Designed miniproteins, single chains. Designs and how they scored, part 94

Each design is a single chain, and the fold is of that chain. pLDDT is the mean over its residues in the fold that is shown.

## One batch from the design tools (miniprotein)

Design m3257
Fold by ESMFold2-Fast:
Structure m3257 (fold): chain A 100 residues (1-100)
Amino acid sequence: SMVDEALEILGSVKENFLSLSKEEQEELVKEAAEEVGIKLDDESVKLLVDILREGAENNFDPNLILKSGRTLKDFLEHLIEGMGEEKFRKFLELLKEKLS
């Protein structure tokens, strides 16, 4: 599934992502989203960075219960539906490229 692919990619770059400052994490997410044609506002960038940080700190466990009360898996499914699968896959590829 696209969720399983996302968890594998995010897991592979988690240490490099966590080595960045919060400001660098926000810029990375914003730039990757812009490259796939999605303009995130500052609140959306901060929310997504906070979720990615929480996920990375918990080894991207799909059953992790986020501060929102959703599982990480449910959040990723929602994000895929919102972005579309093609743009989401490209977004993950860009995150991986920038963090490799």
Scores: mean pLDDT 87

Design m3258
Fold by ESMFold2-Fast:
Structure m3258 (fold): chain A 58 residues (1-58)
Amino acid sequence: ALKLTVEVREVTLPDGSTVYAYTVRDENGNVLWSGAADTREDAERLAQQKKEEIEKQS
C-alpha cells in the first residue's frame, strides 16, 4: 500500500477569517496535493478523497 499522510491545519488569514488547510504527503515528505476548506470537517473529507484518488493512480 502507498504510504501517504494527511495533515489538516487551522489557518488565520490577515483579515481575521479562518480556513482549514490540508496537505497530502508521501513518505519522504513531498507535497502531492494541497487545498483549503471553510470547516475542519470539509477539509478532512476533501483530504481523504484526494488521498484515495492519488492511491488509485499509483
Scores: mean pLDDT 80

Design m3259
Fold by ESMFold2-Fast:
Structure m3259 (fold): chain A 65 residues (1-65)
Amino acid sequence: DEAAAVEAAAEAAARQYAEAAREYLGPDAEITIEKLSSTVYRVTAKLGDETLVITVDGRKALALS
């Protein structure tokens, strides 16, 4: 089903960004993935006073493909 595909895509994209942020900032970075809805996630990465925040929208990612 399309809904399940969008949900899976959103989760995969959130994990991908979390991993990229960890690789970019290093192993001491605090990375949090927040599920805002079935298709929307927020990824927050913190290292000291640096903070990176990205919102992943599965429907938007699908449209942008």
Scores: mean pLDDT 77

Design m3260
Fold by ESMFold2-Fast:
Structure m3260 (fold): chain A 97 residues (1-97)
Amino acid sequence: TRVRIRFHVELPESEEEQEKKLEQAYAFMRDAERLAAEVGVRSAGAVLTKSPGEKPTLIIDITLEGSPAQIEEAIRGFERLAAEYGIDSVEVEPPEA
């Protein structure tokens, strides 16, 4: 089974606050990759994208491949990590998106 999980982080106008949010995003991604490996998912790719515009947004896409049980456990762990890093916007895309 393969799923993609997307996290959204809206960036404030202040450059200092943007740098702080970016550091939190990288820390989250690092911990998420570690968690995925511990759960035993076969593949965990993480991509960080900065969306341009008047209100720039950080988009974190994590792709998981494994058994349904492993993926569910990884998602629960990611949701917990996201909350710890102040990332509370989470979207899970279906396997055939």
Scores: mean pLDDT 74

Design m3261
Fold by ESMFold2-Fast:
Structure m3261 (fold): chain A 69 residues (1-69)
Amino acid sequence: SRRETLNLIITRVISELLSKHTLTPEQLRQVAQAVYDAVLRGAREGKSEEEIESAGREAAERVLKRLQE
């Protein structure tokens, strides 16, 4: 289903980040929220799975850069 596909994209993006970064629970919450919001927005706009995953990665990267300040 579409919901299962979106959940897999979210899980994949977050898992990839956790393999590269050690995050506090608060940092993980902020990153996860940004990924979730970007993925849902892309889905509502009718974007492809590849575009949705890319949007999720970009949102996560933006939050990570902010958290390193």
Scores: mean pLDDT 85

Design m3262
Fold by ESMFold2-Fast:
Structure m3262 (fold): chain A 80 residues (1-80)
Amino acid sequence: DLKGKTVLVIGMGAAAPVAAHELVRAGVKKVIFYDKRPERHGGQLALGILKRAGVPYEVITSEEELEKVKDKIDEVIYGK
């Protein structure tokens, strides 16, 4: 049950597009991706899916950025 929640996804690999579709279907409020290499093809496809669906997103690449948003996170999912 992820409806209306802000979800942190750790990792933006090949599975990220499938995860993005699932989060859109679940009705999430916002997605935050945490990955050191957000430029990877799968990650870019995932961001495109969220953008077309009108789901707000952020990409963070450092612990400092994570500290700024951690209090807004309802659920954590590990991308594989």
Scores: mean pLDDT 80

Design m3263
Fold by ESMFold2-Fast:
Structure m3263 (fold): chain A 89 residues (1-89)
Amino acid sequence: GPGGPAAAGFSADSVKVGETLTGYAWTGDSDPTSGTLTLKDSKGNVVATATADSSGRATVSAVATEAGTYTLVATSPGGSGTDTATVTA
């Protein structure tokens, strides 16, 4: 349908333990405020969440506390997007 899917991206593909992970989302949906952005740690725990603003933008950040793969998930009625970042010791 008209309107793009949700897109998600980390600002960096790799960070070290103790550094900040920052994630961004954009929704192309006609109701962008129904979009959500979720940051999960390597164990699948939700460490940060945000809802899209009236422009369809969302931002999350969290300090990386453990080495492993962190996952970013953006969802909207028009679709979903994911990204991953590697945290090293």
Scores: mean pLDDT 78

Design m3264
Fold by ESMFold2-Fast:
Structure m3264 (fold): chain A 97 residues (1-97)
Amino acid sequence: SAAAERAARAAIADAALAELERLSKQGHENIEKIKELEDGEVTEEAERKLEETERQAMQLIGEGYSASVAEARALAARAVALMRETVEELKKLAEEV
């Protein structure tokens, strides 16, 4: 039913948003660590990259609300994967500088 599909999409989005919030916090913690080691252009680039990834992830989640349930799952998975990739890159950068 349409109601069941809406509920499924909402549940998918809610789960993805919770994961994105946790990953965003981890990303910001890694940026603070970079800032302590090298407060300048590297920190500014790291901040811009996280902000851009967050924007892209939120766009994908938004698209899921008007998609099929299967597409909503794929979009949510892609959003989380993008955030995980960026957070992992920031973590490695924080460990190297």
Scores: mean pLDDT 87

Design m3265
Fold by ESMFold2-Fast:
Structure m3265 (fold): chain A 92 residues (1-92)
Amino acid sequence: SEEQRRRNGLELLRAVLRGLEALKELLSRRHEITEEDLATIEAVYPALEAELPAALLELARRGLLTPEEIREFAELLRERGRFEEAAELLRL
């Protein structure tokens, strides 16, 4: 049903937001992260790397990210070679 699709979409959005909050928390402590932990992040979160740019752009377009979060996530995208998506995020 339409109501079920809306509910499922909202739950997905909340899951993405929780994932982004967790990523932001990890990035804020990057200087405290061991090489082993960084390697684990790269191994465990390939899906986040693949889908993250589109998810971040969607959240920014909806006004769900602060200017500070936009800057932080644009830098993350730049570090991963996603220059076009980083530039688009900063233009929002």
Scores: mean pLDDT 67

Design m3266
Fold by ESMFold2-Fast:
Structure m3266 (fold): chain A 100 residues (1-100)
Amino acid sequence: SEEKYKQALKDLLDEYEHAIELFKTSSIEQIKEILETLRELVKKRKEVAVKNNEDQKVIDTYEEELEHLEELIKKADAGASKEEIIAEIEKRAEELKQKL
């Protein structure tokens, strides 16, 4: 449903905004742990959406965000700066907000 889609976007946005706030006072090692936590949270949300036969649009939204989080974790492991990681998550949050 459209309501389920909007709720998924809102939940992801809220999680990303929370992560951005945590990143500002975190070490790079803590940022990597937070990114892995976000990845596991989004994986679980996708698994629940699939199990509940939610609209493909909802499942695709979680899949897209998982791909972005996995790429960001790879960048962090490759030595990306804290500022670069924050900018990437802020970009994802803005894109989710524009879809609401």
Scores: mean pLDDT 88

Design m3267
Fold by ESMFold2-Fast:
Structure m3267 (fold): chain A 94 residues (1-94)
Amino acid sequence: MEEVNKLVEKADKHYKVAKGILERAKELLADPSKRQEASGAFETAAKHFKIAEDWYKKAAELASPELSKVYNQKIEEAKTLRDEAEKLAAEARA
């Protein structure tokens, strides 16, 4: 249980960082001169979401069935936001 809590804490930290970077990157897109910076920020957000997914996956493997369902939901949420970040990074680069 303590190991699971530690994995979830790591996942939550990366997820929170990724969401913050994603929102900042969207703000940067409003300025045409900062499109390259926005693209880099979206790529960084995507990497942090991927790290969060990996930590939640490890937590889910060690958790009870009830908690595993919760962590699988968080993996899907992180994956959705990572896909959004990757798409926006490509659009900012185009």
Scores: mean pLDDT 87

Design m3268
Fold by ESMFold2-Fast:
Structure m3268 (fold): chain A 74 residues (1-74)
Amino acid sequence: MRFVRVELEAEAPDVAAGAELAERRVREALAAHGAELTALGVGVAADGSVVAVGLGVTADGTQVLVVARVRPRP
């Protein structure tokens, strides 16, 4: 069994845009790796930063972890 970790960073003007972007990027990264989504969590920090964490598995049993961090644009 292989394990793959993907880390993504982005900026967004507000929390709502950040949450949408973080979730979209996690789903896109899992799909690009041929992984089926098994778990997805999205959280918003007090500073407006959004973190989305996705877990997926490919047909060959490879585990894929995607972490997308979206920071507020200054």
Scores: mean pLDDT 82

Design m3269
Fold by ESMFold2-Fast:
Structure m3269 (fold): chain A 84 residues (1-84)
Amino acid sequence: SAAAKAEAETFIEKLKVTIEQELALIKEQQSSISQEELQLILQSFERLIEGVKARLEPRLSDADFAKLVAELEALLEEFKKGLK
């Protein structure tokens, strides 16, 4: 649906901003953030992504859902690279 597609696009936009802000904060706090805390932040993003996928899958076409999954996986990979 058009509403589900708009929701997916809005989520991707907000997630991009959130990841950029989180990476900036991690860099500022690099001496205070443990590897365990970084892993918990990563797991939090992974859970958020899975929840959005589950909610939007029945409302999107196969093509639009595949596009959403690819965009979300790319953002998660970008976040993982930023942690290194």
Scores: mean pLDDT 82

Design m3270
Fold by ESMFold2-Fast:
Structure m3270 (fold): chain A 89 residues (1-89)
Amino acid sequence: MELIVPADGKLTAEVVAEGLEKATGVKVTRVFVAPIYGTNKAHAVAELEDGSTASADAELLPDGTLKLSNIEVVPVSGRERARAYLAAR
């Protein structure tokens, strides 16, 4: 999946969160952006309100828009599996 969002020439956590909310339809509660130094690219991971996790590659385009690609959502079942694993330990 690819999504282009207005970014006003800035690759920020706020713009990435807004883009992921539009892509997933779920509110972002937290977002982490890891810049790929020396490039206009970053990797992003977000926690969603339903307990799911979304990840994406972010690229700031020359026109000032942000391209989100490789958007993957780990459903709430992934979080429940992790919680069950911790409870069993």
Scores: mean pLDDT 73

Design m3271
Fold by ESMFold2-Fast:
Structure m3271 (fold): chain A 74 residues (1-74)
Amino acid sequence: ALSTRELRVADYLLRNFEEVRDYSQRELAEAVGVSQATVSRFMRKLGMRSIADLFKEEPFRRLMLAYRPEALPP
């Protein structure tokens, strides 16, 4: 499960999907208002190696499922 701070990262990514494409972990952390360590742990939990991996279907689906549990398949 994602922590409260990791959920803030998820929310920011989903709301600013195109904007974050070229973000570094530092830039994302600054934009969300969390530590870079929080962003690193978040990415690790979702199997992401870079923020650009969010534009792959599978990491995006994992993000949606972790952020919005109601989206889990039955």
Scores: mean pLDDT 72

Design m3272
Fold by ESMFold2-Fast:
Structure m3272 (fold): chain A 58 residues (1-58)
Amino acid sequence: SPLDEAIKAANEVYRKKMKEVKKEAEKSDNPFETAQKGLKKAREETYKVMEEKLKELA
C-alpha cells in the first residue's frame, strides 16, 4: 500500500540520519546536547518525508 511504502522510506531516512547524528555527536564538544538536537531534526525531517510521500501517492 502507499502507506507501507511511505513508512518504509521514512524508516530508511531515519536510520541514515541516526548514524549521522552519532558521528556528529562523537566530534562535538558536547556530545549529549549535539545528539539531542540532531535527534529532534532527524525526527522532523523523517516526518516530512513521510508526509511528502503520502501526498505524491494521492
Scores: mean pLDDT 80

Design m3273
Fold by ESMFold2-Fast:
Structure m3273 (fold): chain A 81 residues (1-81)
Amino acid sequence: MYEKLQEEAAELFKSLSKEAQKEFIETELKEALERAKEEYEKIEADKSLSEEEKEKKLEELEVKLLEELIEKLKEMKKKEE
């Protein structure tokens, strides 16, 4: 699943103008990565979770991040229309 989401995100990104690609990297991608880092640190610091539960939550975080980026890329594509 992760690889397919990553491919979808890459294709959407390539479909944008160079200006939109730059805006995405400087705003949406930067903000999403900063938020993902905070979530990652919270999961790692949660001593109530087993290692298996942490792994599952980290995988869910990665999928959620890609899905969020895909939606942002779709919105930026609509703005170019």
Scores: mean pLDDT 79

Design m3274
Fold by ESMFold2-Fast:
Structure m3274 (fold): chain A 85 residues (1-85)
Amino acid sequence: SMKELREKAIEKAIELLRERGILTDEEIEEALREFEANPEAHLARLLARLATRPDAPEVEPEPSRRERAILAFTEAYVRALKALE
């Protein structure tokens, strides 16, 4: 089911972020809550960012630490979905 796929993708995203060691467990938990509050908006934001210039420096306003954590979580979630076939 889509619910099971989503739950597995979230679990793998958390695992990937913990393995990187860049975000604290608290930052990962906060990013998860923000993502779960509006996953479609965060996915759309990530897609818009990737579509603009994947290979060029960003022209957009500098994202906050919190926004960077949410974007990192969203990217890890997308990678996890691809890994789950």
Scores: mean pLDDT 74

Design m3275
Fold by ESMFold2-Fast:
Structure m3275 (fold): chain A 69 residues (1-69)
Amino acid sequence: SDKNQQLISEAERLSLQAGEAFGRGDIEKAIELVEQAKKVVQSGDPSDPRVQQLLKELESLLEELRARK
């Protein structure tokens, strides 16, 4: 039972929902969902390279979304 994999899967699901919200023009909801995904990933093991990579991707996405608001 890889708890980090479960957290990664949940964060990816939230990130997908953020993309859908952005596609509808709901930037505020997209930001909220990416922030939720980031919090989920941050609760994982910070030494896991999968956690590190996804956190960087979510941080970059969050910065891009905020810049478009």
Scores: mean pLDDT 85

Design m3276
Fold by ESMFold2-Fast:
Structure m3276 (fold): chain A 100 residues (1-100)
Amino acid sequence: SPVEEARRILREAALRLAKLLQKYAETGDPSYIEEIERVLDEAYARLEKILPPEHFERVKAVLDELKAALRASTDPEEMEAAFQRAVLRLRDIIAELEAE
């Protein structure tokens, strides 16, 4: 199922992002934020190929908001809060798509 594959892609990305955010919190090294953006861009490219455009737009909006929040903040706590909000919103979107 495209929805099951999307869930797998998002779960994989979320685990990678959580590790990178932890490393940023520990080191303050901005290279981890650049790596987070690469992970998000990879997730975009993969999701665009498998999801219908309407569903992809909903997921993309959440990921774009997360990228903007991570670029706008230098506070690891604010970044973690933005990440957690994105994870919850994506979970809800995927659950709705699976129910269709």
Scores: mean pLDDT 83

Design m3277
Fold by ESMFold2-Fast:
Structure m3277 (fold): chain A 107 residues (1-107)
Amino acid sequence: FNSLSAKAIANVVKAALEANGIYSLVVSFVSKESPRETIKKILEALNAKETESFEIDGVVMAKAITEDGVKIFIAAEPVNGKTETSVVIAGDKEKVEEYKKKVEELF
């Protein structure tokens, strides 16, 4: 089994952000939508602009920024007919906590 999971990738991104003094939180969930549909739903709900997208070993990833400067990283992995997604939210603590709640309300 592949050891590269959406959650593992998100935790590496979070660790890198924290090493540079950037406050960040991770939200993880499972949904019925495809990886790409899940990413689109999150970005639309957060009014975030995608800055970069890529795919590695079937894990679909996106980097985005909100209008107020909060950085979003999403990793979405297809697992047994469902999508396992982890979202890294980084920036100012108050804004990060607000965006975390918005993501949790979607799923």
Scores: mean pLDDT 84

Design m3278
Fold by ESMFold2-Fast:
Structure m3278 (fold): chain A 97 residues (1-97)
Amino acid sequence: MQEALDIVTEKLEAAEAEALAEMAPEAAALAAQNDRETRARLLRRTLELLRERVPEEYHPLVDLALERLEALERGDQAAVAAVEARTRALLEELAAK
């Protein structure tokens, strides 16, 4: 579990830094206003970049994170809960390897 989380965390930090650089004007608005829509755009771009950088075995985790973000943007709390349960199950499967 820890080893897989460390890999994902390292790639996530790199992807977030790149997304922030690409969204420099919007990052200023994010800091000033704590705007949910701007934060959602930053997170979406971070996850897209993360998917390109992580091994294929972690792509389902990134896909679930994107699905969760889309559910949150729709206000679909039931879909958010379902994605969180699937994410937990997948993390347990990856930890068992």
Scores: mean pLDDT 71

Design m3279
Fold by ESMFold2-Fast:
Structure m3279 (fold): chain A 97 residues (1-97)
Amino acid sequence: MTENIKEIQRMLNLEVNGELDDETIDKILLLFAPYLNEEEKQQLKSGSIQAEVLIQNLMKKYDISEEKAREILGLSNDPNEIVSLQEFVEAIIRASK
């Protein structure tokens, strides 16, 4: 995880400390999930969010299908699936390679 965080921090021109600090999280969310409201951002920062919220953000941002958004996030077809902040960051790093 730490090396992956450092890689994304370099790509986003942020301070490279290897930590999921607020600046790193906020920049990732601004670029990859810009349609999250403040409550949804706080929910994700507290640990996890409903997968459908991130699916809708990716679909809107990239004009992709729900199936493609689920693929990017590594999700099954479970409508009650949740995504942790760590899983979301790992999905973004995978998609950036």
Scores: mean pLDDT 77

Design m3280
Fold by ESMFold2-Fast:
Structure m3280 (fold): chain A 71 residues (1-71)
Amino acid sequence: MSEVEISEKLDKLYKEVVEKGTPEQQKKAAGLIVMIIALLQLKETASPEERKFYDELIENYLKELEKIVKE
């Protein structure tokens, strides 16, 4: 997934949780979004091996964010 696709997905999920989520869901979602943004920034200066690791972490956090928004 490209950085643009990740950013668009984050924006969509954040809007959904702000509009429909509980305060607890909004807090959890905000934390995950901050972590994903931090990983994207780390990825810019990372080695190819580290980039692969960060990609896996980003995918995992995106899945957790989707669960929060849908549940």
Scores: mean pLDDT 79

Design m3281
Fold by ESMFold2-Fast:
Structure m3281 (fold): chain A 62 residues (1-62)
Amino acid sequence: GPLTDAEAQRAAAGARAGALAEGLSEEQKNQVGDAVLTAARAGGSADEADAAGVRTLLELSS
């Protein structure tokens, strides 16, 4: 089912932390977190929000 606003914020925070751990910049970290929030707020599931974050992270690290 869709994430609550609180769940979306926590998922985005986790994705940002992961991006920093992978060596991405502060700006790139925020882009990863924003991708998660956008997918979640569009009615996406936890898996869909995570997939959006991972896709953005891979695009920025390529």
Scores: mean pLDDT 84

Design m3282
Fold by ESMFold2-Fast:
Structure m3282 (fold): chain A 98 residues (1-98)
Amino acid sequence: SLEDILEEMERLIEEAREIVAELEELAKANPDNAEVQRNYELAKRLLEEMEKIYEETLKKYKEGKLSMEEAMKAYIEIGSKLSLMQMLKTITKKMLAQ
């Protein structure tokens, strides 16, 4: 259902917020590492984009104008951004472990 897709989008955004929080701690611990700072900034930007997609999708839903196709497209876009954020976290942690 549309409600299930919206609920899942919110779950993905919560996961993205946790990744941003982890990268913020790594950025604070490594203030002179330009790559860590850039990865944190990119993750924040990706979260902002995900939140905007969710807000626009939720607005359409409340107006009774959200199609299943639009909801699925928004879900895929949010999921893709989360996947990139997960990669940024993994790469950042591996780089710092060396």
Scores: mean pLDDT 91

Design m3283
Fold by ESMFold2-Fast:
Structure m3283 (fold): chain A 64 residues (1-64)
Amino acid sequence: MKVLSEEEFEESGDNKDGLSDKEFGENDVAVYDEVTKRPYHVQDVIDDPSVYYFNGRFIGPADQ
């Protein structure tokens, strides 16, 4: 699994702001970063959770 850069991730999912009140699909968008308002697929988080967690809390990629 590869981790997308911030620019690449935004390009792949335009209008991510509209997902804040969206119901998660079973295998589509399973986690949502409330701080940055970015959706993440479970597989991305599972493959490299250390990139997406800080103190056991999901926040998305800490550094690029």
Scores: mean pLDDT 46

Design m3284
Fold by ESMFold2-Fast:
Structure m3284 (fold): chain A 103 residues (1-103)
Amino acid sequence: NNIQQGQQYFQIGQQLLSQGNYSQASVYFSQSIDLFEQSLGPDHPQVGTGYFYLGSSYMNQGNYQTSLYYFTRSRQIFQQVGDDRRARISNGMINASQSAISS
């Protein structure tokens, strides 16, 4: 099913991220997000987590503008579902991305 396949793609993305293959990691996180959105809706915590890892992948590539976009999406989802902790973590990454752009 889409949830199981989304979870598999997410795990592949995490593996690639740990190996420093940030470009391929972003592809698998994007595919995982698509599957989670179809099954769970766009505001589900799993989608928020997907956007967080997608942002992290772009940040590690030095693409701070794109990472800022995805961390902002992650924060919005966690705020909407009342996950204050993960919303604050995403906000920290937004601040880090903005600081990197300003350098």
Scores: mean pLDDT 90

Design m3285
Fold by ESMFold2-Fast:
Structure m3285 (fold): chain A 96 residues (1-96)
Amino acid sequence: SPSKEELEAEINVSLVRMLSSIAILLAKKGDYEGAIESLRRALKLAKELKEEGLEEAAKEAAEIVVETAEKVIEIAKDNPEAVKELEKIKKEAEEL
């Protein structure tokens, strides 16, 4: 049976996937501020996983944030302020 820590890691990675899906949906609707906020929440969860020593879950969560940020950047490419914030989120996730 999985440990409590393994279950918490799986839940947090699932939340990162959900927040990433929300970010793409919001970006497609032109809500770039909402998309950025959703990705910032996903990045925070990835950082918390790393701080807890859950290295594999943290890397998986970070990879999801990187891939999602790249997709949102392509959607928001005509908005330089949104692209700047998304590139920052991507860089912070890549450093995890």
Scores: mean pLDDT 91

Design m3286
Fold by ESMFold2-Fast:
Structure m3286 (fold): chain A 94 residues (1-94)
Amino acid sequence: EPVPKEELVAEFEKIKPQWEATIAELEAKGDLLGAELARLLRKAAEAVIEGDYETAIEYLRKMKELLEPYRDDPKYASALESLEELIKELEEKI
């Protein structure tokens, strides 16, 4: 089930400019919450690629903390469920 690290690095490098553009767009729109979530997700992805699952989990937990006040908002409910699933999956790898 593990994806080769080189393949993960290549995919990350392909989407890295898209993450930077998305963060800048969210900041320009005044969506500071969305911008912070995108930054934390990018940092979590970088940590996963480096095999630092503990650090990745911490960034994902921070995203969850930021979204907890919006748990009943349909826009964020699925994101919270996805974050909890990712945290559990990464905990299995450490």
Scores: mean pLDDT 73

Design m3287
Fold by ESMFold2-Fast:
Structure m3287 (fold): chain A 61 residues (1-61)
Amino acid sequence: SDQEALEEARRRGERAMNLPSSELVDRARAAGLDLPDELRSAPRSEVREEINRRVDEHLAA
């Protein structure tokens, strides 16, 4: 149902709000994403955009 998808999206957003950029990058790398070291000190919004881009690229391939 649409409610479950919205709730999961909210949880992901809340989790991203609570983690620093370095932790987000480390978790993404542990999940297999090839992220550059520069993102560890970048703004969280930039880190989220790059993670989303990489995930979308991987899912589309």
Scores: mean pLDDT 68

Design m3288
Fold by ESMFold2-Fast:
Structure m3288 (fold): chain A 95 residues (1-95)
Amino acid sequence: MLSMDEVLERMNELLEEMRREKASFEEILERVAEFVKEVAENIEDPEQAESAIHAIIGQVAAWLREQGYSDEEIMELVKKILELYTGEPFENPKP
């Protein structure tokens, strides 16, 4: 079980490790998406999970900007994270 403070601390550790390892954009996306899923799974309260995920996304976006990523790349990562969190259970194939 993770508190909001623990979530933010774990996320900061993850970002620092990725910076030290010079992780690629794809590696950052994968690791952040896995962390978001872990947070959502460990927080039973949907409102708390949503708050934690938004806090993670905000901090990741700020960190990526500091690393020199473009707003376009940051937006793509944010979209991918949100898609993985919310899902699209009713994605219709073209009729």
Scores: mean pLDDT 73

Design m3289
Fold by ESMFold2-Fast:
Structure m3289 (fold): chain A 94 residues (1-94)
Amino acid sequence: STIERAKRGLEDAEARLEELRAAAEAATTVSQLRQVIHDLRLAIDLISEEIAWLEENYGDNPEMQEIAKRLRELKEELERLLAELEARVNALEA
């Protein structure tokens, strides 16, 4: 079903954020940080596409709107992590 698929997508996005946070914490080189930055950009793009799809097709469905809201919150967390890692790379390359 569509809503169960959307819920799994949210769970996958939550797991991906935790995976990327762990990778960022474990990173000890600029190369490793750049890999996490690349993966964060891909994750943000995918979540942005999912949010747009949910809002365009299910704007009147309360459960789907709640999933879209939670995906937006995850996107904000990913964007915050991305900004932190970009700042770390800039400091290391200065």
Scores: mean pLDDT 88

Design m3290
Fold by ESMFold2-Fast:
Structure m3290 (fold): chain A 53 residues (1-53)
Amino acid sequence: MIGTKEVTIPNVPKEQVLETLAKAAGVAPDQIVGVSTLSKNETEVTYLVYYRT
């Protein structure tokens, strides 16, 4: 099944985004199957994270 979570993380380098999102969503990085950017500003980015349950 696919779950979704809206998570806000600091504006980190691209290389750190997946791990930061996984930690914030409470899932393993390899469970993340997609992300949509909902909003972005200078300090933070809000994503909709799609993950395998």
Scores: mean pLDDT 81

